# Designed miniproteins, single chains, continued (2), part 52

Each design is a single chain, and the fold is of that chain. pLDDT is the mean over its residues in the fold that is shown.

## One batch from the design tools (miniprotein)

Design m5703
Fold by ESMFold2-Fast:
Structure m5703 (fold): chain A 75 residues (1-75)
Amino acid sequence: KVELARRLYIAARDGHYEEVERLLEQGADVKAKHPRTGKPVLELKDENGNTPLDIAKKLGYEKVAEILEKHGAKK
């Protein structure tokens, strides 16, 4: 469960929209909580304060941002 959510985070950050869709299809939970922080993994901010959705929008990965928003990811 946590492993799929973590892979979803990495794929979204790197702009791999096919991988994002594949992970969601495999049952990755966009609301899965990180065990260490207790926060949903897609709400985790990097050292610059950016979530995966923020990074996708900032770098112009429109399809990744669209998929994440469709599945309930928030800014």
Scores: mean pLDDT 68

Design m5704
Fold by ESMFold2-Fast:
Structure m5704 (fold): chain A 130 residues (1-130)
Amino acid sequence: GELTPLHVAAINGDLELARELLAAGADVNNTVGYRGHSGWTPLHLAAYNGHLEVVRLLLEAGADVNAKDTDYGWTPLHLAAYNGHLEIVRILLETPGADPNAKDTFGRTPLDIAKENGHEEIAKILEEAL
């Protein structure tokens, strides 16, 4: 699908624009292709790009914390773990219904991704969530 204004706000960390768009009825779970990936929600984009306050806002607006992309089956938690965004990992794990053990198409969990990328503190937090 085409990038919506909410996807652009999530990419850029534009909290004010994201808030205005959600108040206007923007679909919090709409999916797009981004940087060769497909099936990414605004929450995937905000988590990937490290935009903590936009992640909070999207979760408050009913974003699916467990949404999987269509390439590898990556959740926002996989993306936050991949890029070393510690506080985003914490917020995603604290979200009701979050699955810390979601497996990608290769059987990798967010913990596996954190370990592969040398993010020791994230790996520790994910182990404690098991």
Scores: mean pLDDT 90

Design m5705
Fold by ESMFold2-Fast:
Parts: structure tokens; sequence; C-alpha cells
Structure m5705 (fold): chain A 58 residues (1-58)
């Protein structure tokens, strides 16, 4: 599923995928109720992203 970042996500740890508002990601897997594993389309990096910062792209 393609999704867009609604706000900046800082690199707090290497496990978190750093994003800028408007970045596109491919959601690879839901890991729990609050987090997904995603890949950045701009960088190709994978990491964890809070579900609440992502909006599905139609």
Amino acid sequence: MLARALKDVPEVTPAVLALKKGDLVEVLREVDSEWVLARSLATGREGYVPKGVLEPVE
C-alpha cells in the first residue's frame, strides 16, 4: 500500500524510518496497532513508522 507522510518523522533511532512531510512510502507490514514497517520510495530505506503519520494514497 502506498502512503504519504502527514508530518516530519525524525530519526530518533536507526530502527525508525526518517521522513519529511509529503514523502511517499510503501507499507510492507503492520507490526502492531501503532506501528508499520515501511520503505521510503525516495531513499529505499526500510524502518518503523507510526501509523498515525501516514495517509493512504488513492
Scores: mean pLDDT 81

Design m5706
Fold by ESMFold2-Fast:
Structure m5706 (fold): chain A 154 residues (1-154)
Amino acid sequence: MERARELMAEARRLAAEGRLDEALALYQEALDLLIKELGSGHPEVLEAKNLLAELLAKQGRLDEARALYMEALEGLAVKLAAPEALLGLRPGSPEHRRFLALVARTLESAGDLLRKQGLTEEAERLYALAERVRSGEDLEQTAEELRALLRSLE
């Protein structure tokens, strides 16, 4: 846990310095540690996938960035349908709001990527889902629509 957070903090510093390849290596090492300790569907693993995908997209590695966003969005769509039962999150808690903010940010970053690939209709659908996640409205229906969209992008 502590080592993965140190690697993530250092990777973020290197990415801000434009040292993108070194930041990528540290994000990958951090992701592997987080998967091993928490399992692939943990919110911290999904956040690490998002940061790695954003970095790949900045390098122009758009297909690898897309794969990581799709895997992160699949893992989030399962938890978005039942955040109380799957994460123990109380509605309107600080932790619940942080989880919804993570989902919304992932949807937007994936939308920005799809728009760069010319998938403009799919990007607009991801932005509409991000706004519904921010409002906290119909999270179960939002998760089903997200899963339907992800299956159309395979």
Scores: mean pLDDT 93

Design m5707
Fold by ESMFold2-Fast:
Structure m5707 (fold): chain A 80 residues (1-80)
Amino acid sequence: MEEAKKLAEEAAKRSPHPDVQEAIRKMLEAVEKGDIEKAQKYATEAGELLAQHRDELPKEEVDRIFDELNRAILLALQEK
């Protein structure tokens, strides 16, 4: 879980938008509680919010945030 948590924290740091950061923090909290379904829901929400802000961020940064969120969820699923 430490690696999954770190990836989620890095994704939150890369996103300057409060709504995206909040969704990522909710995902991280759900991962720590072992609520993987809720974690996946918040990861999806963060991705949708990132898509709404796509014109405000470089594509490479958006892609990195998506990759970090997806990898965090995959790692959390492996520890379940």
Scores: mean pLDDT 74

Design m5708
Fold by ESMFold2-Fast:
Structure m5708 (fold): chain A 88 residues (1-88)
Amino acid sequence: TLPQALVDFNLDYLLKQKKYDEAIKLIERILSLDPNNADAHVRLGEVYLKKGEYDKAIEHYRKALEIDPTNQRARELLEQAEKEKEKA
């Protein structure tokens, strides 16, 4: 299991480099070890949103809210993804 700070650093680096598929693989590895990691689902949704894969982004934000209904960031990003899907 990777320490959270190392995971966050690597994810931020990959996202800045637009290495979305590598970011997805890293997050999916985290979820294979902890499927109920709400933060990992939020991060995975953000990567799919950046790729324009709105349905997958929405799915992961909804999963994060199933795990943690108080997650305001997941709610805000879900609303953003739904809006962007309507424009696409």
Scores: mean pLDDT 82

Design m5709
Fold by ESMFold2-Fast:
Structure m5709 (fold): chain A 116 residues (1-116)
Amino acid sequence: DENGKTELHKAAEEGDVEKVKKLLKEGADLTVQDNNGKTPLHLAAENGQIAVVKVLLEAAKENGQLEEVINAQDNNGKTPLHLASEVEGGEAIVKLLLEYGADTSLKDNNGKTPED
């Protein structure tokens, strides 16, 4: 487990929607953090994987974990919304995260919100 990544982290990072759906049906934990504090949603957002972001947000909503998953902070204090706003072409993921209620007031370790 290089960097403490689960199969769900890797599938989310790679944009493997079918694998993500399979792992979630098998009970994979949406809140699990790798060695950088990143959840599968962080990695999907960071890598521009919009289809995976949507699948993860719907699964989190169904499990009653949406607020925890969407607002999770990595070791740099960054939420998935921070990471999506830093990516070229991340505008669609930013919009999707905001539609699901991502908190825009959370600050990273540099004191920056996602909107800064």
Scores: mean pLDDT 87

Design m5710
Fold by ESMFold2-Fast:
Structure m5710 (fold): chain A 150 residues (1-150)
Amino acid sequence: NKDTRIRQLLSELADSLSRLVDQSGQVLDAIERGDWDAAVTHARMVVQEAGTLVYLAAQLYELDPERFEEILRSAQDVYDKAVRLLERLEAGDRRGALQALLDLLSSTSELAEKLAEAAEYYGDDEAAKKARESLERARELQKRVQSLLS
């Protein structure tokens, strides 16, 4: 059943997105307390989860390209920004890392909105709820990063 497979992939995508947002929060907490090694460790986990998002979004795209093209594009944007965050942290660039984290959280918010809408369309209420929780948390983290950059 194609719809059952789509719902399963949407649930897995929502779970991976939730873990990515959690790890992004841990990157921010580590930066604020000056624990650079912890920030790099959590940023590596962010990159791993972003890779999982691209993998799952690509599977959705193969099942229905017209419906999932924007989700795949958004997942790829999240991955590119996650890699940039790790690069800035490995370079010891605190301001660049905070800017990269802000850019990542912005793309993560866009993906979360699109995922919630897709999950609602397919009747996956749990995936939709998780995506909306990830959206709210990403927006709160964006406010914290913006405060540190001002």
Scores: mean pLDDT 93

Design m5711
Fold by ESMFold2-Fast:
Structure m5711 (fold): chain A 67 residues (1-67)
Amino acid sequence: SDEDLESVFKLFDRDGDGKISYAELRAVLRALGFDPTDEEIRAFDKDGDGYIDFAEFKELMAWLREQ
């Protein structure tokens, strides 16, 4: 559920700013059995700021489940 994904996201969002770095995201995804490229992660970074917010994280997770 979105609530479960939010709980996971907040665990890695130590600053509480609603964003996580690509490196932190990659580590989370690897622990879950995924290994997306930086280019694939960047495709979901709609703000282009080098961080993934919760909405972008949900879209990435939905895409990974279809692979």
Scores: mean pLDDT 75

Design m5712
Fold by ESMFold2-Fast:
Parts: C-alpha cells; structure tokens; sequence
Structure m5712 (fold): chain A 81 residues (1-81)
C-alpha cells in the first residue's frame, strides 16, 4: 500500500520538476502538492517509524519548494509578523 503511494508521489514530483523547469509554475505546484499529499498518506500507512519520518520529511521539503517557487507571496517581506 505505502509503496504504491511512494511510487506515485515520485512520478508526480518528477513531472512537477519538468513543469517548473519549463516555467509552468501553476502545473508544477499542483503536481508537487499532489506528491506531498501522497507522501503524507504513505507515512501514515508505513509500519516503520523511520520510513514514516523520512516520508514526512520528504513532504516537508516539497512544501519548502512550493514556497521558494513564489507560492508564499502573501507574507510581506520582513513586516508580515
């Protein structure tokens, strides 16, 4: 079960990278968001705490990539908080 989700998430992440390189950030963000969701689901299904942690960390890395791609623009630079 977890293996299928991981494989699908990896495929979506790979496609997201291709779209990001083409400058299609909208498609890239949608695909990366789906990959993040699948990694989180796989982490919940994993019986190995170390594997669950790794999958969760991978999902968190994906969130960071979304923010770097300009999907965190509503935070004012230095003055939002």
Amino acid sequence: KAEELIKKAEELGKEAQKYAEQGDLEKASKLLSQAISLYKQAAKLSSDPQVSKLLQDTADTGVGLLKKAGFDEEAAEGEAG
Scores: mean pLDDT 71

Design m5713
Fold by ESMFold2-Fast:
Structure m5713 (fold): chain A 60 residues (1-60)
Amino acid sequence: MKKLAKAKVDIDTSAPAFLSFKKGELVEILKEVNEHWWLVKSLKTGKEGYVEKGALEILE
């Protein structure tokens, strides 16, 4: 099963390792890197990047 999350806030970043998204966009959780950072994939763009855990609402 894909583990999905929904963006709680807009994030706009020029840092290449981090993912930009708009509030309400869906992402797939690929890995929990540490307590604060997750590696996710945008379902809209297919891009992968790091996101702060607090910016995501986990979906079942």
Scores: mean pLDDT 79

Design m5714
Fold by ESMFold2-Fast:
Structure m5714 (fold): chain A 73 residues (1-73)
Amino acid sequence: GLALTPEQVKALVAIYNAGRLTEEELAKRTGMSRSTVRRVLDALEAQGLVRREKEGDEVWYSPAPDEEIARAL
């Protein structure tokens, strides 16, 4: 099974509920600092649980497709 911290679970739930979030929006929704959010998002991306997408000057995070989650497990 995946080893997730409470902060990683909180972030993942927020992203899944919103469909996609920026680092700043995730910080606002979770109450975590921007440095904590960045660390958490880096860990979730490394585990294949979220996707990082750049649109213009904004970086968005969304849930990984089921196929990528299946490959990470």
Scores: mean pLDDT 77

Design m5715
Fold by ESMFold2-Fast:
Structure m5715 (fold): chain A 75 residues (1-75)
Amino acid sequence: SLNAHSAFLLMHAARAGDAEAVRTILEAQLAANPDFDVNAASGDAERRTPLDLAREAGHEEVVAVLLEYGADPDA
């Protein structure tokens, strides 16, 4: 679905450190789709969120953008 694709792109951008892409995706999705989940977890056993992926990769700017747009650090 479109939402699954957007969640995948968000996770990819967060892991890559692309803060501009993260911001663009979040702005577009949160404005157009109130059901968009900023905290959508990966399919693996650890259930990593975009915020988890950004932290794991050390991308502090991406972490800041995700938190600005409502990512839950305890999700």
Scores: mean pLDDT 73

Design m5716
Fold by ESMFold2-Fast:
Structure m5716 (fold): chain A 51 residues (1-51)
Amino acid sequence: MPTLSDIRKIISDGGISGPALLLLHNGVKTPEELMKKLGISLETAEELIKV
């Protein structure tokens, strides 16, 4: 499984942080909803919520 630092680098450098932050701002707060909207893993979705 990827480490926390690997996930943070993918989010920061991979260009998905902007869309993820927009979804969180629009009230998407569950990891399952982020998985569904972005097509990402549950682990990545949980880390996006923490950001």
Scores: mean pLDDT 61

Design m5717
Fold by ESMFold2-Fast:
Structure m5717 (fold): chain A 87 residues (1-87)
Amino acid sequence: QFTEEQIAEFKRAFSLFDKDGDGTITTEELGTVMRSLGQNPTDAELDEMIREVDKDGDGTIDFPEFLTMMTSMGQNDYEEIVQMMSE
């Protein structure tokens, strides 16, 4: 789905907010990370994505979960395009 270059860019952005170096970011930092990558989720969209990846409710998101969220945003755009083309 993502190229190596895109994954590297996401990892760089993620690492800027991984202050403790444990490989996770807080749910509060997620919005900032996504905006730094040119995404602009609404608070409602961000909350929905957090609910899907932070199932344990620990308030943290690891890098694979972050990539899953970025993929979900891309799929949302794709579904909207498909819906427009499907009459």
Scores: mean pLDDT 67

Design m5718
Fold by ESMFold2-Fast:
Structure m5718 (fold): chain A 67 residues (1-67)
Amino acid sequence: KEAFSMFDKDGNGYISTKELGTVMRSLGQNPTEAELQQMIREVDADGDGQINFEEFVIMMRSLGMTD
């Protein structure tokens, strides 16, 4: 919930590996940097190391997570 509010507040439309890690930790997860890289790689077809907010939401939904 707080993580979602942070995304709304930021409004940048993109999320980096670092930001993804912060959000995951806020949701009670503790992925390694390698796991974060793997997650982004699965949804980031361009391989630029960043995903947009919509891709992030789709990923969270596929994991059964809300926020």
Scores: mean pLDDT 63

Design m5719
Fold by ESMFold2-Fast:
Structure m5719 (fold): chain A 120 residues (1-120)
Amino acid sequence: DLTARDKFGITPLHEAARNGDVETVRRLLAEHPELAAAKDIFGITPLHLAAYNGHAEVVRVLLEALREAGLDINPVFKFSLDNPYAGWTALDLARRNGHEEVVRILEEAGADPKARAGMK
């Protein structure tokens, strides 16, 4: 079952995105595009994991799937108590970890520069 979730809500797409396995990501999304928006028990999506680990090609594939489905490309963690990553987007994670190519891809995909201008 390609949509199966473990006790933490992790799907095969989460693992493929974490590992940078772009071919597996493309195959899973072709059969189950809804997995692009799948959240684990903390609200972490495959896009968060790809951005955190600097997997630029996986980020591109996930953004395309999310955009085609009309889904939010800036999902935030649902966990908010004492978690330093609470409320962080995939873009925030990529910036924190210095993944410049992933930052560029996310900004080009829809992180409006005007939305970020007020943070400078």
Scores: mean pLDDT 71

Design m5720
Fold by ESMFold2-Fast:
Structure m5720 (fold): chain A 70 residues (1-70)
Amino acid sequence: SLSKEEIEEIKKLFAKYDTDGDGTITREELLAHGVPEEFAERIIALADKDGDGTIDFEEFLDYYKRLLTF
């Protein structure tokens, strides 16, 4: 499981990318923050569970949980 500190950092990162404040991150928001296109595509592909091309906070948290723990 992620520590409280790790979850807080992920929340800050999500808020940074969620430029329009709608509670989701789009591919365009990732690119606008300097994330390379291929890396943005990878994040979307691994995190987007419902296939709508956006990442909500739970999907974003799950993605980082898979990268940082176990």
Scores: mean pLDDT 72

Design m5721
Fold by ESMFold2-Fast:
Structure m5721 (fold): chain A 62 residues (1-62)
Amino acid sequence: MSLIDKTIEKLASFGFNVEGDSRILVAQLSEESLEKILAAKNKEEAYAILKEEFPEYAHLFE
């Protein structure tokens, strides 16, 4: 399983939408950004990272 797939699975476990455009956005993240999301302890921490990485597109994960 790739780092991208692990990150998508973790975001889905927090209840985020990770289909379509959201999946494409996750695939564009650096390895460092993917690791930050994987280290997130809860939905709020993960969403803060998504807003930092994609300030105009974070709503697509809602």
Scores: mean pLDDT 82

Design m5722
Fold by ESMFold2-Fast:
Structure m5722 (fold): chain A 91 residues (1-91)
Amino acid sequence: SLGEQLLEAARNADLEKVKELLEKGADVNAADVGGWTPLHLAALVRDPAKAEEVEEIIKLLLENGADEDAVNALGKTPRELWEERQKFIAS
C-alpha cells in the first residue's frame, strides 16, 4: 500500500520518495502493526549523512498533518523519539 511505502521511505530517509508518496495521497499517519508512523520512523534515523533529509522529511510530514503525539506499542510518541535523538547526537 502507499502507507506501507511511506513508512519504508521515512525509515530510509528517502526525501524524494516521501514527497512522491504524499503527492499520490499516502496517509501521512499510516501505522504499522506496532503503531509506528512515518514521523516515528523518521525520528529514529541516526545516520549523520541523512540529517538534512530527516529534518526535511519531519517538516514535510508535519506540514501534511502528521500527529507528533501518536503513541506506538512501546508508549512512545514521535516527539519523544525526536527529543531522545537530539540528546543522543548532542552527546
Scores: mean pLDDT 83

Design m5723
Fold by ESMFold2-Fast:
Structure m5723 (fold): chain A 103 residues (1-103)
Amino acid sequence: SEAEKLLEEGKKLFEEGKYEEALEKYKEALEIYEKEGNKRGKAEALFNLGLVYEKMGKIDEAVKYYEEALKIYLEIGDERAKEVLEKLIEIGVKELEKAVKSL
């Protein structure tokens, strides 16, 4: 599908370090999946958006996208929920460690 092609293009751009271009492709894929009611595709696009924002150091944005992806994966019973949860735990632990160190 067009959305799957956009996800593939976004993944390639992400691997090349072209983060802004990857975001554009993933957001386009997300819009198509939302219009189609494709929950699995939507969750995958949201997770990939989270990965890009995390690499850009935009942690609050990454967390928001990961939480949305996790919610959908849990709703549809997709095991990828575990991978998203691990990302959220890693970020949460790092943020808590940083907060404690600033005391």
Scores: mean pLDDT 89

Design m5724
Fold by ESMFold2-Fast:
Structure m5724 (fold): chain A 60 residues (1-60)
Amino acid sequence: MGLLVEVIEDYEAKTEEELSLKKGDKLEILEVVDEYHVLARNLKTGEEGLVPKRVLRPVE
């Protein structure tokens, strides 16, 4: 399993490549894409896509 993170604020996807997220969702990081984005899987929905790093925190 990759690194687990939690969504800290709601996020609405701006492109087809991005995930829409709700605060409290748990994601698995699959790949670090760039300075601002990761590729992640939403563990609730099973969907994969780009997520801004700013809306994520590591699970404790």
Scores: mean pLDDT 81

Design m5725
Fold by ESMFold2-Fast:
Structure m5725 (fold): chain A 88 residues (1-88)
Amino acid sequence: MEEVEELVKKLKELISKIEEAIRNQDYDTLKKLIDEANKVIDELAKKVREAVERGELTPEQREKVMKTIIEAENVISKGIRLLEEKEK
């Protein structure tokens, strides 16, 4: 389950970077980070499905992954709002 753990770590790093880009109003970096975070979320969702089918993921691990995805989606939503305001 190394792949799931690596993706969770990467997503957490992206969350921190997105929050930083939002604070700094670094729109170019923010757009790139949102795109990368969405790709990591899609990859995580795929790997979690595969791991659950194999019985390799505990309920606790699944909860941790879902929590991280929700945190990422919330930060991405904030970033999208900021980008939309820039275009007005």
Scores: mean pLDDT 82

Design m5726
Fold by ESMFold2-Fast:
Structure m5726 (fold): chain A 159 residues (1-159)
Amino acid sequence: SEAAFRRGVEAYLAGDYDAAIAHFEEAIAADPNDARAWFNLGRVYFYQGKYEEAIKYYEKAIELTNGKDARAWFNLGRAYFLLGKYEKAIEYYDKALELDPNSTLTPAIYLLRGQAYEKLGELEKAKEDYEKALEIAEKLNSFLIPLAKEELEKVKKKL
């Protein structure tokens, strides 16, 4: 139910992950097609460090949205990155950028895709992504500007 979904979001924002799980499972039991409940359940497992579980819930949210949730693709990429599966993380960041290239998340997607390229030793691609992350972060007046500058200067010293 919408009321169970809202309680799940409130519990998640309070850091009560066990109550958040129970309320998102109640929301899913009431409507198995609520892609928002599946996506937020994936977020709870992600913040518990349970990345393999988070993947299953993000994949279900992507299925229910017919692949149209750029945020679900982005968080799927983040889960694969934290599992050290950098090539898959890049693929899912590319899908998130294709769906919503002008998102407020776009600087963060480029930043994390650049970090994935750097983990693969693809330093030129990492640099290009950090330059794009910085350019878009400056246009959006984003809090990511200092981090994008730092990673860009680090990768330039490795080239």
Scores: mean pLDDT 96

Design m5727
Fold by ESMFold2-Fast:
Structure m5727 (fold): chain A 96 residues (1-96)
Amino acid sequence: QFSEEQIAEFKEAFSLFDKDGDGTISLGEFLDMVSRMRSLGENFTDEELEELLKFFDKDGDGTIDFEEFLTVMTNSDPNLPDTVLRFVKVMIKISK
């Protein structure tokens, strides 16, 4: 679904939120990111946030691994939820 160029953009966007450079984003960092998106005019409902968390934190361990994130984005169903696509687009936008 995503080109190599888009994957590179995802890597750059993710690295900006990965303060420790360990390839993971905590649940708290993820929620802070969503809060910033909301302040920029992107309105996510509680239901949409729950969908995003379930999609990216499938193991429920409270941590989003970039490698797991990338696997989900590249090997996901062609019919990715609009919420997930919107989140990724906004994440790239606020990271540039």
Scores: mean pLDDT 69

Design m5728
Fold by ESMFold2-Fast:
Structure m5728 (fold): chain A 58 residues (1-58)
Amino acid sequence: MIAKALYDFEARTEKELTLKKGEIVEILEEINHVAVLAKSLETGKSGIVLKSYLEILE
């Protein structure tokens, strides 16, 4: 599933993924109702992102 970052997100922990607004990510796994594990298609890095920061594209 492909998603777009709606906002800049700065990782607060080593397990979170830093994103810039407009960055395209692949959702790898849904962790819970508020968080997903995603991979940046620009950097190839993976980490936890809040679902509210993402727009689902496909």
Scores: mean pLDDT 82

Design m5729
Fold by ESMFold2-Fast:
Structure m5729 (fold): chain A 62 residues (1-62)
Amino acid sequence: GPFVAIAAQDFTPTDGSELTLKKGDKVVITALQDDGRLLATSLTTGQTGKVPITVLTNASPV
């Protein structure tokens, strides 16, 4: 099932497929992409996009 994680740091997208995050934002992780990035939805903004695994901390099942 999906996992909830918290942004450990601010993240600014470098391409249009990536999700903007602020430190402390909660995200739902829905998939691992073929490029090694996670597909996530921000619970703060409602936006969906890719994020590097390194910007997230402590994934918990929902």
Scores: mean pLDDT 77

Design m5730
Fold by ESMFold2-Fast:
Structure m5730 (fold): chain A 62 residues (1-62)
Amino acid sequence: FEEGDIVRALKDIEARNSATLSLKKGDVLEVLQNVGDRWLVAKSLKTGEIGFVPKEALEKLS
């Protein structure tokens, strides 16, 4: 994943803390930053919320 990528949530994710996003399967996000092996920072296009999301729960659309 790279900054500016549009991604889709593959499954429902419940936020584990205030820095992580809660997602529903099918939610579309924009990648803001790749921050390591398992996480990235993304913005929900549905809610405008920004936070950490697990890469394993995402599919690249573009």
Scores: mean pLDDT 80

Design m5731
Fold by ESMFold2-Fast:
Structure m5731 (fold): chain A 58 residues (1-58)
Amino acid sequence: GELYRVVRDFEALLPTELTLKEGEVVELLKEVNENWWLARNLKTGEVGYVPKSVLEKL
């Protein structure tokens, strides 16, 4: 899938959301809406919803 870099930390508030640290790489699985994407963290293998605003395309 398409790869994105995490450009700022994100702390999950819900169990369906994915906590991300700046510098991590995620794979886009689905664009759910304009603000939220379903992604996989390539380091941990965890899947969850993340805000598009914390991601930059590689």
Scores: mean pLDDT 87

Design m5732
Fold by ESMFold2-Fast:
Structure m5732 (fold): chain A 69 residues (1-69)
Amino acid sequence: SAARLAAQIEALRATIKILQDRLAELQAQLAASTDPAEKAKLQEQIAKIQATIAALEARIAALEAELAA
């Protein structure tokens, strides 16, 4: 149903918001860090979260296409 798809899209958008907040925290930690090893780990975590957000955005696009059909 359209209502079920809309609810799934809303839940995915809420998850993306949480990940964006975490991304901002990691970016702040990266800016404050002076340790090259810590910076490398933070950059890896940032990249993983960005990839996860992209995957969730792709899933939203697929669900929106299903809603439009």
Scores: mean pLDDT 91

Design m5733
Fold by ESMFold2-Fast:
Structure m5733 (fold): chain A 64 residues (1-64)
Amino acid sequence: GPLRYARALEDYEAKTPGELSFKKGDVLVVIDEIDEEWYLVYSLTTGKGGLVPKSYIEFLAERP
């Protein structure tokens, strides 16, 4: 499907090597939905990818 842009709502510290650490306000590209709790994303802010909890991000209304 089409990639979607999202913003981090709060800071998050990765708990496992597969997870992505991010800061509030970071812009993320959602690549895939892994399950009911996790997205696979790429951070435009840091240039790193990984798993993020869905509750910590919000989809942007405007898509590029």
Scores: mean pLDDT 83

Design m5734
Fold by ESMFold2-Fast:
Structure m5734 (fold): chain A 94 residues (1-94)
Amino acid sequence: MEELLKAAKEGDLEKVKKLVEELKEKLKDNPLELAKILLEATKIAAEEGHLEVAQYLEEEVEKLAKENPDNEELKKLAIESSIILALARMKSVV
């Protein structure tokens, strides 16, 4: 978790992708915990202006929600991540 948040803060997309794949394997049976970690990383990347990292992380949260359609909390986290990305993109245009 801490390594992913640091990579997101630094805008290191390649490191973020590697750490996300490692977390997917480690948290294979806990998609909700994975989504919460990815949402936190999305917030950090968005706050730092790393839009490509924030977009990648948002897409991964959305994918988890689609793979678990009966999980309302995952749907909520996916919506929250999409709002974070949208707001970050709006801030970068002005």
Scores: mean pLDDT 83

Design m5735
Fold by ESMFold2-Fast:
Structure m5735 (fold): chain A 82 residues (1-82)
Amino acid sequence: ISLSDEEKEELFKKYDKNGDGKIDFAEFKMLLRELLKELGKNLSDEEMEQLFKKYDKDGDGTLDYEEFKALLDDILNDPKYT
């Protein structure tokens, strides 16, 4: 099951503690661990870091909402994460 755009936005805003429209890697790890736990999935710290860096195109250490949305679509629709 993939999340709706509304659910993804709510999740992003929950972990965007600064309200700047970006999340850093630490916020991302907390978010992703909580989401994956609810879905019965598991990713290592290294796998989460690789995913974050893949979508952090500018290497600034943050993801905006569009990058985050693309990342969630990747993991939720990837058969590796069943």
Scores: mean pLDDT 74

Design m5736
Fold by ESMFold2-Fast:
Structure m5736 (fold): chain A 60 residues (1-60)
Amino acid sequence: MIGLYKAIKDVATEHPKFLSFKKGDILEVLKELDEDWVEAKNLDTGETGIVGKGDVEKIE
């Protein structure tokens, strides 16, 4: 899952390890953590955090 992805929904979180994003934000997946979670950077906000794999679609 490494690469550029687009958020398919809005996610708002108050947890410091999880990434908040809005539908249409471009996320750079930096690391796969497990079967459900990745570490990504939101290129629109500059923030980095944990993202659910089901919340993003690959840009191809």
Scores: mean pLDDT 80

